# Designed miniproteins, single chains, continued (2): the designs that were tried, part 59

Each design is a single chain, and the fold is of that chain. pLDDT is the mean over its residues in the fold that is shown.

## One batch from the design tools (miniprotein)

Design m6154
Fold by ESMFold2-Fast:
Structure m6154 (fold): chain A 75 residues (1-75)
Amino acid sequence: VDERRLEAEVLVSLARMYRSLGDKAYEQGKLEEAAELYEKAIELLREAREIYPSPEIEELLRETEEKLKEVKEKL
């Protein structure tokens, strides 16, 4: 088992959780909270990418950055 890969997988799992919470906040009209949650997800995904780059991480980063852009345009 590659410890680096496991570490990245943990970070991705946390990022997915923050992204999901951000989606919920956005659905509820809590734009500031949604932006903060997406920013946390992006931070975690960038960390994971540095440790263990993968197409899945790149895609999640792209999608989450797009969501953050949408939220910021409404603030």
Scores: mean pLDDT 86

Design m6155
Fold by ESMFold2-Fast:
Structure m6155 (fold): chain A 97 residues (1-97)
Amino acid sequence: MVEEARKLIEEARRSKDPSEQTLLLLKAIEAAAEAGDEEMVEEAVRALEEHVRRADEITGAVALLAAASYLAAAKSAGDEKRVEAFRRAIEAIARAL
């Protein structure tokens, strides 16, 4: 699971598509949270914040909506680690906007 998160972050960094970068980084945060790796969650959240800071406003807004969707799914599943990770992701996106 940790290797999965790391691979997703690397794929996002190599992507030329802002939408693909956003989705890969959100998947990396989910994978890291499911693995219980707080350090990897922090790395994925930082990568997402940096991506949104460099992206246009539309990409940032889409990232916020997608992260909110992941948070809602985590709450529905009762997954406290995923809930915490996506709350951090939403805060990071908001700071970068």
Scores: mean pLDDT 84

Design m6156
Fold by ESMFold2-Fast:
Structure m6156 (fold): chain A 69 residues (1-69)
Amino acid sequence: MVEELEKELRERVETEEEREALEKHLELVKKNAKSEEEAARSLELELEIRDSLERMKEAIKKLEEKRAK
């Protein structure tokens, strides 16, 4: 389960810097989580946050196009 969530998160990153940051984050989650279930919950929340962030980026791009920013 956890490994599958990690794979999905890795597929969502698009740059080498983002991949490196994600790998460090995943390592910290695994080290700090008290159980596999806790780690899985953290990763599931991260996926949801990233999906929300992607929708937010789309909205910001539309606003920036209008403001020439």
Scores: mean pLDDT 74

Design m6157
Fold by ESMFold2-Fast:
Structure m6157 (fold): chain A 87 residues (1-87)
Amino acid sequence: MLEEAGRLAREAGIRSMKHASKKGDSTSATAAAILGSGAEFSAVVLGDGEGAAVDAEGLAELARDLGDEEGARLAEEAARLAREAAE
């Protein structure tokens, strides 16, 4: 379900952006915002499950590197739902 994938990617992106911002990491905060927004746009606006999954997978990796385990889980679930919608 692409709508749900987009919602989860947005939540993950906002969470990881806030996590990076609290650490003073503006580069990672910007990357989280771009990946979360990109996944949401691909899923909800373009109907592109594959594109949404790629961005959400990138966000999950970034969230793990930041120590944002909840953001990583949300991004992984977004990627899974986007992949299922692409099949």
Scores: mean pLDDT 85

Design m6158
Fold by ESMFold2-Fast:
Structure m6158 (fold): chain A 65 residues (1-65)
Amino acid sequence: SKELEEKLLELGKKGQELLDEFLKAEEEVEKNPDNEEAKKKVEELKKKIKEIEKEIEKVEKELEE
């Protein structure tokens, strides 16, 4: 359905934003391994990315049915 396709598009956008932030935070950790704020941000972003991945999987399964 178009509604599920639109939901996938929105989740994809959120996933892209989170991935971009994650890559930036990872780069900061590589550049400065003692940066506790960057390490904390990496862990927070990992959790958010997993949540978006689960939502995407759920919507994809609904589209497959």
Scores: mean pLDDT 82

Design m6159
Fold by ESMFold2-Fast:
Structure m6159 (fold): chain A 72 residues (1-72)
Amino acid sequence: SSLEEALRLAAEGLEAAAKGDYETAARLFQEAARKASHDPALRAAFEAAREAVLKGASAQEVEDILLRGYLA
């Protein structure tokens, strides 16, 4: 499903951020947001994660953003 793909892409994005590969992380979160287009809360969480990565947020901050989105 698109939701399962979105969650997989977000997990890969978080791993990329943890490795310091912010360009790959931003791309993966953008793809995750596209796959979650029918879920506004998840889409917003993935877009926020992408924005945070582009602004130099730590992997821990990015994980917190995703978890808050998953609980919304």
Scores: mean pLDDT 85

Design m6160
Fold by ESMFold2-Fast:
Structure m6160 (fold): chain A 93 residues (1-93)
Amino acid sequence: MRELLEEARRLLEEAARAAKEGDVEKAIELAREAAEILRKLAELFKKQGDTEMAEMFEQGAELLLQAAESGDLELIAETSEKLAEMLDRILAE
């Protein structure tokens, strides 16, 4: 669990950085990779009976995929940063 949370956070930071640098292909790819890890986390929380956390991660993954599909670098950066902040709060517990 913790390793997947840390990996997702790293990918989200890299996606935001790529978006701010104007690297469209890299930002989209990293955002998609982060969304896949967020979906894996949602499944794990669902199996543990934590439906609230599972829904939160599923919603986060969906928003990130929508940002990636839009190709809007500002939206990718903002969405990635908000999700990274969420993960920071979870990891601090």
Scores: mean pLDDT 85

Design m6161
Fold by ESMFold2-Fast:
Structure m6161 (fold): chain A 56 residues (1-56)
Amino acid sequence: SKMKDMIKQMAKKDGITLSDDQINQGVSISQSLVDNIGYPTDLASRFSYMMIKTDM
């Protein structure tokens, strides 16, 4: 998934190790933003990454 890859790349850049559960949560949030709100995939992935990296 493009969203999964973007979340993983952002985590690598920040030196953060995300669990599979955190990555799946981020993908679910990103997909919801794309499908329900109409956010671009890139913006949705970045927004979800900001939420999951702070344990929110």
Scores: mean pLDDT 80

Design m6162
Fold by ESMFold2-Fast:
Structure m6162 (fold): chain A 66 residues (1-66)
Amino acid sequence: MSAEELRREGERHREEGERAAAEGDYETAYVHYALSAGYYQLAGDLEKSEESARKAAEYRRLARQQ
């Protein structure tokens, strides 16, 4: 995939993670934010990768509290 395609996949997964979190599905939110971080890293967008990775860690913690 091109860097642009990888960044779009990162954005898509971030949006899916936001939707899952809004519905209280923290396990699904964690998975999508983790995938988003991976795609952003492959695209070279390290700032967005780090932001998605932090959100993944947060939702993994919240999922364990359910």
Scores: mean pLDDT 88

Design m6163
Fold by ESMFold2-Fast:
Structure m6163 (fold): chain A 109 residues (1-109)
Amino acid sequence: SNLKKAEELARMAEEYLLQGRYEEAIKYAEEAIKLAPNSKVAARAYVILGEAYRKQGKYEKAIEAYKKAIKLDPSLEARALDNIAKAYEAQGKLEKAKEYREKAKELAA
């Protein structure tokens, strides 16, 4: 099934991310999203995609990926908002970073 294949691709994307192999992580995450676009697997793949983009300094792409993850799986919202705050902080957008950090804390409490 497309869902099982997407789960395997998302797992491989996470393994590449942990190895610092960000281009491979992006490729496998995008393939997982294409196979199961409206799923919790796609939500997890969007988090991996966002983290890989953030590690590459592609902060706007990272933020968009995290926002898509939240829309697909609201249970990821606290983690995704914290990562959006980190991306804004890395861009020097300190007020935006503070806004998203406060939102993440409210959900984690």
Scores: mean pLDDT 90

Design m6164
Fold by ESMFold2-Fast:
Structure m6164 (fold): chain A 105 residues (1-105)
Amino acid sequence: MSPVERALELFRRAVEEAVEAVRAGASPEEVRAIVDAAVPALRALLRTLSPEELREAAVRAAELTAERVAELRAAGAPEAVIDAVQLVNDAFLAEVEAVLAEQAA
């Protein structure tokens, strides 16, 4: 599995965990705690990627988010579920940008 594919696997797992937590009645604070708990492992992995692989991971995460949001909206998912998916994507993109900034320094 490529480094980009590993990063996207962690991303997809975080999305699934966040969605499942919301469906189980988790608060926005509990969902944020789940996302925050995944950040150290994600950051360690992202630091092994080249700048080109980091940009690819960001683009593909955004595409996967758009597809998942469209599927969830079509299925009539609650807004809280959509918000959880977007929260995971926002956190992923923030970590990619942080690592890119570290590599450019």
Scores: mean pLDDT 87

Design m6165
Fold by ESMFold2-Fast:
Structure m6165 (fold): chain A 90 residues (1-90)
Amino acid sequence: KAEEIVKEAERVAREAVEAIRRYLEARGASPEEIAEAVEKAERQMKGVVEMIRKLAEEGNLEKAEEILRKLREETERLEAAAREAERARA
């Protein structure tokens, strides 16, 4: 279960970064703005994933799952915003 939690966190984190990239691209952000935002998001997501991994490996599955749930909620919001921006551009 610890391995599954970490694997899911990595997937959700990648989806969050991609949603940010898509959102900015749809809003007409410059390549430089997109690159900067993606780099910042990747750094933040790496920190969250490492926190989840550490908690899961230490047997604190409850806290790891709580942080993962919050990460999923945030990723879903980012994906919704990206879809909305893409639809508005179309």
Scores: mean pLDDT 86

Design m6166
Fold by ESMFold2-Fast:
Order: structure tokens, then sequence, then C-alpha cells
Structure m6166 (fold): chain A 64 residues (1-64)
């Protein structure tokens, strides 16, 4: 199950146009802000938000 979630995260990062290095920095910055480590489920949610944000920006540029 963990491996499937990690695979989904990698696919979402590619859709968002993020490198693994950029993603590790985002996770580290978020964990530092919270004062705790993120769960795998929280990381998945963040990756989904990043991918959605990229699609929305591209949609707005195409529509404007």
Amino acid sequence: MKEEIEREIRELLKEAGLTEEQWEKIVADTEAGLGRKLSLEEKLTMARVAALGRREVERQRAAA
C-alpha cells in the first residue's frame, strides 16, 4: 500500500512539473513550519493540490 501511494505521488509531481528535489524542499519546508513530520497521506494530498494548481494555471492561460 505505501508503494502505491508513493507511485501516485511521483505521477502527480510529474503532472505538476516538479522535480523530486523541489518536492523534497516543499515537504521539508512544510514539516519545519508544522514542527512535525508529514504522513504519507498528507504528502499525497499536497501532491494532488500541486497538480491541480498547475492544471488551473494552464486552464486560465488558455482561456485568457
Scores: mean pLDDT 78

Design m6168
Fold by ESMFold2-Fast:
Structure m6168 (fold): chain A 95 residues (1-95)
Amino acid sequence: NIKEEIVELLEKAYQAALAGNLEEAEEYLDKALELYEKTLSPEEREKLRKAWEEGKALAEKNLNEEQKLGSLRATAVNFLDRLGAQDALAALPQL
């Protein structure tokens, strides 16, 4: 089930970011995005890709590591919400 795989990757991204593992968090988010694109129309897919790449580029220029980790956590939460993964959202540890 592709949706379940995306949710698991987003949860792993959030956990990695919470633990301070910037590289691991980005890797899981990139994998989740790749799978998420498979569930969208071509137009929606392009919009999602552009938003993610633009967000990453802006973050890289203006954020320290702690702020980048916070941004990655927020991104994982946003994608989980877009997928309607309410159970996963409710289970995420809070800072």
Scores: mean pLDDT 74

Design m6169
Fold by ESMFold2-Fast:
Structure m6169 (fold): chain A 76 residues (1-76)
Amino acid sequence: MEHKKKDEEMTERAREEKKQFESLPLSAYSAEVYEKAAERAEGLAKKLREEGYLKAAEELEKIAELLKKKAEELKK
């Protein structure tokens, strides 16, 4: 049951982080910082999927997509 409990905890943290990133103004970070954060989130999501934390991985993938979108907006 450790894996299930950790997956739930990590999923809740990822959801909170996603809400925080959604509310961030574009000027909070540079495009390069958002890109690096997105790459980090994607790498972590892949690791979590390999470890069986599928729900947490899915939330991190959503965070990565959000961060990539913010980076692209700033590159305009």
Scores: mean pLDDT 75

Design m6170
Fold by ESMFold2-Fast:
Structure m6170 (fold): chain A 70 residues (1-70)
Amino acid sequence: MTLRVTLPGSLSAEEVGRLAAALGRSAVALGYDEVEVELRSPDEAKAEAALAGLREAAPELRVRVRVIRP
């Protein structure tokens, strides 16, 4: 079962990383096996922060980060 979350484009890379880590931990607690984070920003640093946060917090989950074009 996949948890899909869209993050606001206004968040900094650091905020994205922290929120992604929290989402990963919540997904594990709720029994999800995959997390997909959608970013409304083409900022590579934010995409890297999201992926790093998810993988560090929830290494057993399948993780995906994708950029949504406006």
Scores: mean pLDDT 81

Design m6171
Fold by ESMFold2-Fast:
Structure m6171 (fold): chain A 98 residues (1-98)
Amino acid sequence: SAAEERAARAAELAARLRAAFERLVEVGEKLNEKKSELSPEQVEEIKKLLEEADKHLRLAQEYLQRARDGVDDAALDRAAEHLARAEEDIERAEELIK
């Protein structure tokens, strides 16, 4: 049913969101450990990526909550879009940390 498919997708997005928040914390910790080995420009670029990722994760969480409330048909798609953007920014930050 559509309700079962929606619930399954919401559960998948919730799991991905949790994993992305954990990765965000880990990248922040790695940045602190390697800060002396990176240029100031690399540090600022990584910080910017982490700040943008945090914004997108918070938006994904908000849209996932709207999907649970059943008031926004596009909420799961918006949650997925913001989550994908956050995951992309986290991956770029990980690549910049040597």
Scores: mean pLDDT 87

Design m6172
Fold by ESMFold2-Fast:
Order: sequence, then C-alpha cells, then structure tokens
Structure m6172 (fold): chain A 74 residues (1-74)
Amino acid sequence: MSVTTDDVAAILESLGFEIQKKTESEVVARKGDATITARIEGNHVTLEIEGPIDASTLTDLVRALVAKGADVTV
C-alpha cells in the first residue's frame, strides 16, 4: 500500500511542525530552526533534515511513518 503526502503532513503536524509545502510526492515542514523534507515514492519515504532536531522527535516521526506502512530512509 502507498503512503500519501497527506499522511506524512498529518504526522509532521502532530509533532509540532508547520507545513511549508505539500505536493503529490513531497512535504516540506519546519519547527523552529529545523526543516524536514520528506520525499515519497510508493511506500518509501526519504527524510532530509536540516538544522537542530532532537533524537526523540526523529524517533517518533520514523515510528509514526512505519506504523502507516512506510519504509523510511533518513
């Protein structure tokens, strides 16, 4: 099953991120000085992280994506 950008955006918003951009294949979100770009291809989600993010927030994000059926690369 494919994960959607709406699924990814909802998870990021639940973790306190503000969605900057959402397309059919990409979500860009910001929280403070941290920016996350998520690229979606089928059920594969690639995360690019810029700026400071704590390990617990990253762990929660990855766990939430995996729970939706995503294969995650950071």
Scores: mean pLDDT 83

Design m6173
Fold by ESMFold2-Fast:
Structure m6173 (fold): chain A 73 residues (1-73)
Amino acid sequence: SVSQLQARVAALRADIDVVNQEITRLRRQRDSALSAGDHSLATRLDTMIGFLEATRSSSQGLVERLQQRIQEL
């Protein structure tokens, strides 16, 4: 049903918001590491950010597919 698809989209958007908060936190930590000259820590944080950005992109793609289904109703 439309209501079930809308509920799934809402849940996915909430998950994306959590991931966005985590990315923002890690970017601040990465910038702090760079300012301190800790390039090893900055590189590890960049790897974690990249993983979360990939996860976010996957979730965004699913939202787009569900939204397309809603628009075709």
Scores: mean pLDDT 89

Design m6174
Fold by ESMFold2-Fast:
Structure m6174 (fold): chain A 65 residues (1-65)
Amino acid sequence: TVKAIVEDVISKLKDMSEEQAKKALENLKKQFPEEKELVIKVLEEAEKVHPSLKEFVEKLKKELE
């Protein structure tokens, strides 16, 4: 399920490099364009774990709006 994939990505964010996190977030957006709210929640969690991703997260959020 989409929820299981989202939870898997969130659980792995701490162990991911910033580049791996960026790729994971881009893939979620690409695979689940209809699940905007879930993707946005993952983006917000990624920003908390990797504050350096703030600009990248804001860009992806704008693309989902």
Scores: mean pLDDT 79

Design m6175
Fold by ESMFold2-Fast:
Structure m6175 (fold): chain A 92 residues (1-92)
Amino acid sequence: SSKIVDYLASAMRATKRAGGSVSVKIEGDTVTVTLTGADEEAINYAQEAAKAAEEEGLKAEVKVEGDTVTVTITGLSPTSQTAIALIAIGLE
């Protein structure tokens, strides 16, 4: 799951570099990352994160609406969930 975390981290950082914002919600074993003002680089990383999650047998969904990207992944370990949350906090 480090690959999933790395891609999500890259998506979040790219969004902040583009002047956008990042929101993370954790509900049980489901993580939802919302990127607002995402550029093409951020969108590509978000899609790679979803693919990496599916390769690991997890349920993943990526939704792109203009420059808003929502990535939902179910089944991530508590360690991976914590890493994603800490990265998002560090970008505020």
Scores: mean pLDDT 86

Design m6176
Fold by ESMFold2-Fast:
Structure m6176 (fold): chain A 93 residues (1-93)
Amino acid sequence: MEKIKGGIDAMTRLVLDEVERGDFEGAVETLKSYGDLLKKKYPEYKELIDEFTERVLKALEEARASGKTLEQVRADLDKIREEFIKKLEEKEK
């Protein structure tokens, strides 16, 4: 469990770093590539990882379209991460 959480945290940080640089295309590529790596390492969480990456992708697309600030993007991604962690904990019950 800790390892998948660490992977999601690392992916989210890299995506935010790309957004801070104004590289939304790089952020999307990082999200897809890292998501694929996590699904290979943790195939039992594939559905949850797919849901997480799709939600983050939508948030990035909405942020680019609306001109959201980095702080707003970070808040959106933090919320998506919290929802992912909650679902992950429910799966372990």
Scores: mean pLDDT 80

Design m6177
Fold by ESMFold2-Fast:
Structure m6177 (fold): chain A 55 residues (1-55)
Amino acid sequence: MEKIEELSKKHLEEVRAARKKGEEEGLSDREIMFRLMKISAETNDKIMQIRKEEE
């Protein structure tokens, strides 16, 4: 459980950092959203792997 909570906190930080960086680079809302979706997919994959290991 604790590993999933840590990943959730890191995910929130990565989302905030990616959004800020995208805005600084002058990316469109669409491009920023695509980057956020990639980060979410990576976090979900890590969570799913942890759940499988704890089964």
Scores: mean pLDDT 77

Design m6178
Fold by ESMFold2-Fast:
Structure m6178 (fold): chain A 70 residues (1-70)
Amino acid sequence: EEERRRLFEEELDLGVQAVKAAVDLVIYKREYEKNKSPEIQKKIDELNAEMDRIAAEESRVRARWEELQA
């Protein structure tokens, strides 16, 4: 039960992080269209890397959930 609760909380935290990163990415892409700043481009690159990290961690949490249900 404790293990399942930790995985649930981790999944929720990752979901929140994913939504925040996705929203920020949309905002920065919109700003980049108005102002072709290298600084904004760097932020977009950082957010894409963060999204990749979150996706990898979500896959790990999902695999662990499946192991506990087996």
Scores: mean pLDDT 82

Design m6179
Fold by ESMFold2-Fast:
Formats: C-alpha cells, sequence, structure tokens
Structure m6179 (fold): chain A 83 residues (1-83)
C-alpha cells in the first residue's frame, strides 16, 4: 500500500494524473482504510476538473479519519467549484 501510494505521489507531481489514480487505487485495494490515498484521489480529480468525483473521495477520507483537516478543506473547495 505505502509503496503504491508513494509511486502515485511521484506520478501526480509529474502531472501523470491517470497513472497516479491507478497507483492510489492499488494502495486502497491493499489497505481500504488508507485515508491519505483517498484524499489524494480527491486532489487528482480536482486537478482534472472532476469535482463530483473529488467530493466522493474527500468524503471517504473523512469517513475513515473525521479529523483529517486537509480532506475537510478539500471537500469545501470541491463543493464550491462544482456549483
Amino acid sequence: AEKDFEEGLKLFGEGKYEEAVKKFEEAIKKDPNYAEAYFYLGVVYMELGKYEEAIKYFEKALEIDPNFERAKKGLERAKALKE
């Protein structure tokens, strides 16, 4: 999970959003409670302008970790941009 997550972060930093999504999804398959992987899926979908998908992933991150401030702020931003 951690290795897939770190590879996803590298791909995200390179602007390879589709490949980053695949790596974050693999991290979640191995650890379904990986709140930070759900958060970065939300971040990638924000970059892609897919705000409804971003909302879904930020909400999932908050379901796993209700005190995840970055996910809370991401959710607020995604909701504002969707409308």
Scores: mean pLDDT 84

Design m6180
Fold by ESMFold2-Fast:
Structure m6180 (fold): chain A 61 residues (1-61)
Amino acid sequence: MVIPREEFTEEALEAIERLRETDPENARAILDVLLSLADAGFLSPEQRARVEEAAARLAAL
């Protein structure tokens, strides 16, 4: 089964939100993967913006 990039990004962002308060180190690890994908140009501009928002929210914790 091929997981669409959008679906994968959504699931990863949801995982970051769930782990943000209970396991911030693992949330950061998932975020780092998404940021590397965004930097490599594999994410749409909308997906990149959502990843950057997640990074800001995690940094504010």
Scores: mean pLDDT 74

Design m6181
Fold by ESMFold2-Fast:
Structure m6181 (fold): chain A 63 residues (1-63)
Amino acid sequence: AIKEAIESGNLDLIVAAFVAAATGAPEQALEHLKRAAEAYKNGDVETAQKHLDEALRLIREHE
């Protein structure tokens, strides 16, 4: 998750990945962050945003 977010160059994904690691977020949130990073790297910004939104929702609900 963190590596994939950094490699994507997307600051929102990087911040979300660090927050997920710091809060002990569920595996499902980390999986969505990985998929968001891959979609962003492939130029699919809409799919990347949907996965980022799901990851942030899961992180927030876990807190």
Scores: mean pLDDT 77

Design m6182
Fold by ESMFold2-Fast:
Order: C-alpha cells, then structure tokens, then sequence
Structure m6182 (fold): chain A 56 residues (1-56)
C-alpha cells in the first residue's frame, strides 16, 4: 500500500541518516583523541544518532 511504501522509504532515509551521523561521531572522536580537545562534539552527535535509531 502507499502507507507501507512510505514507511519503507522513511526507514531507509533514517538508516542513511544514522549511517552518516555514525561517520560524523567517529570523525569527531578521532579529532578529539588526536588533538586532546573536548569530546562534547562527538557526544552531541551520538545523542542525535540515538534519537534517530529510536525512530527506526
């Protein structure tokens, strides 16, 4: 049905967003570890990632 197809597309979109956020988290962690600066950017992105994962 159109509703089922729309849910499938929304799930695929959320999965792509989660994947991209995961890469961003890893990048910010690597930068923080390399520079010794704050982990807060990585933590903020991780919070956003967990919110998206709850919607999948």
Amino acid sequence: SPSERQKELEREKLEMIARMLGIAVDTERALAERTGFSMEPARELERRLEEIKKRI
Scores: mean pLDDT 85

Design m6183
Fold by ESMFold2-Fast:
Order: structure tokens, then sequence, then C-alpha cells
Structure m6183 (fold): chain A 101 residues (1-101)
């Protein structure tokens, strides 16, 4: 979890206000926790909140990064649902690999 949040913070900190960044990091944490738990309902709710924030962001680079982040998190969530035996570390690794793609 912390490595993903650090990567998000490093990329977005020069592009977003501190307030926008903290809201995004909070929702990102919720999305990671939902993926680890294999909770598609909580995941979908947090995605909706993130989409609402993305619409308010004027910076194009930040919006593109956040869309990629949602894609990576969605991929990990889908894999966790299909493979309930997956460990938390494996889910986190999938998110990082997909985000670096």
Amino acid sequence: MERILEKVREFLSPLLSPEELEEILEITRELIEAAIKGDPVSFARSVRRMDELIEKIENEEAREFLKRLIEALTYAMDEAVLNPEMKEEEIEELILEKLEE
C-alpha cells in the first residue's frame, strides 16, 4: 500500500493543490483496501468519488495519471475477485506493475 501511495504523491504533488492531493490519496487508499478485501461494492463507490474529483481537476497530466491509476486498481480488483486466494502483496504488485505500464 505505502509504495503505491508514495508513487501517487510523487507524481501528483507538483500538479495538484495539497488539498486535492490529500483527497485523492484518501480515495486511493480506500480503493486499494477494497481490492485487497475483494469488495466490488466498496470499490465501485470509491471509483465514483474519484471520478467526481477528476472532473474538477484542470491539469491534464494529473487527469491522465488518475485515469491510469483507476485502470490499474480496477485490473487488480478484477483479479482479486477471480482469485480469492491472492495475497495482499500480490494485489499490490499487480497495481504497481499495471501503473508503470
Scores: mean pLDDT 83

Design m6184
Fold by ESMFold2-Fast:
Structure m6184 (fold): chain A 78 residues (1-78)
Amino acid sequence: SLDRARELVRQGLDLDRQGQQAFQQGDYQTAAQLYQQSSDLAREAARLAEGVDPSLAHAARQLARTSEENSRRAQQLG
């Protein structure tokens, strides 16, 4: 459902923000976990929005990609 997809994107954005804060504090293990959780929720949101809301699906895919990349970077540093 679109309501579920929107909720997942909001949760993913919040987790991504928390990951950025942990990363800035040098807590790379926590940052990696938060970014990975953000990516996981964003991937589910993209799947739910696919074919129904292209704009939401695109936003969710971008969040998933950037959060995955940030998680990998944090893992390499911690």
Scores: mean pLDDT 91

Design m6185
Fold by ESMFold2-Fast:
Structure m6185 (fold): chain A 65 residues (1-65)
Amino acid sequence: SMDAILAEAEAQLENLTVSLKLMKKNGVPEEIIEELLEDFRENLLAMGVPEEVVEEKIEELKEKV
């Protein structure tokens, strides 16, 4: 169901936010961070998350990291 997909997307966003903050603190290069953001975007689209919601989630992640 869409509700289950959106709940999974939110859980992945929260987990990735924690991981990316730790990666930045440990000096992981920006290009690796950008690759992980693109992987996340592609994964959400593949799960069937609407494109508008995917863009909102990517923007939220960028603001938090």
Scores: mean pLDDT 87

Design m6186
Fold by ESMFold2-Fast:
Structure m6186 (fold): chain A 85 residues (1-85)
Amino acid sequence: ADEERDKLIEEVQQKVKEAFDAIKKGDYETAEKIIEELRELAKKEEDPEVKEFIEESIEQIELYKKLVEEDEELKKKREELLKKL
C-alpha cells in the first residue's frame, strides 16, 4: 500500500520537473498538457492527502509559469529601452 503511494508521489514529482523544464524552454503547450494529466490523476485519486499533493503541485507549476512569463516581459521591456538609447 505505502509502496504504491510512494510511486505515485514520485511520478507526480517527475511530471512537475518535466513541466518546469518545458516552461524554461518556452514550451508552454507541453506544460499545459502535463497540468491536464495531473488534474486527471487528482480526479481519479481516492486518497485525499495524495489528491491535495497533486493539486498543490499543479499550483506550483502555474505559479512558476507566471513568474517566467513576467521575467520574459521584463527582458523585452529592457531590450526596447536599450534600443532607444
Scores: mean pLDDT 81

Design m6187
Fold by ESMFold2-Fast:
Structure m6187 (fold): chain A 63 residues (1-63)
Amino acid sequence: KEEIEKIVEKYMNEDGTLSVEDFKKIAKEEFGLSDEEVYNIIKEKGRTTFSKEEAIEILEKYK
């Protein structure tokens, strides 16, 4: 949990939110998610930014 939080914080470039582009980088580079997995996550959220808490919860499912 703390490790994921530290990774997410490094990429936060706006008012405590994580952009879709930064989320893709974390998910693919740090967690090894496929393009399809990342696409499905983004599609289900229906928005261009993630909160810190949301990003952590999603990434925690993938270790």
Scores: mean pLDDT 73

Design m6188
Fold by ESMFold2-Fast:
Structure m6188 (fold): chain A 55 residues (1-55)
Amino acid sequence: GPGEAAGRAGAAAAVAAGADPQTAGKIGYLSGLEAGGSNHEASLGAAGGVAQATR
């Protein structure tokens, strides 16, 4: 959903900007919530974004 997509994009952008994985995950999670996502969607998006950007 939109929350998962926003969380993923936020986490990936944070890693690209030099944030560590934990900080990027937090940023992605908050981005997912701001997009109207549930806690679960925001968490999945954040984790996915960190995983993709840190490969």
Scores: mean pLDDT 81

Design m6189
Fold by ESMFold2-Fast:
Structure m6189 (fold): chain A 60 residues (1-60)
Amino acid sequence: SQKQEAIDALKEELQRAKEENLPQEIIDELEQLIKELEEGKISLEEAAKRYHDILRKILE
């Protein structure tokens, strides 16, 4: 499913963030996003918006 693919991609990104020693705030935001998506608390569109916000913080 698209939801499972998104969750798997976010988990891969979380592992990468931990390996690269990104700020704890970024790691926490990724973990929270995965949790909310797994629990069905947010839509895929909302998850995509949050992920883009996280990416902007990393790229700045």
Scores: mean pLDDT 83

Design m6190
Fold by ESMFold2-Fast:
Structure m6190 (fold): chain A 68 residues (1-68)
Amino acid sequence: SKLEEELKEEVEELIEALRAGDDEEALEEAAEIAELLKKLGPDATLSPELVELAREADRLLAERSLRL
């Protein structure tokens, strides 16, 4: 779906921002992801590929927050 494609793109951009150490960009990407998740709704089934990307993003976010 279009929303799932947009969500995948935003998660990939979030991962890139986190790896670059750009916390401001990462927060902006995280806000876009939150908006897309609201549009998908609670019944949305995420692809295994998207779940794996989300897992990577969560790991990087946790590492960044530990440094604040």
Scores: mean pLDDT 76

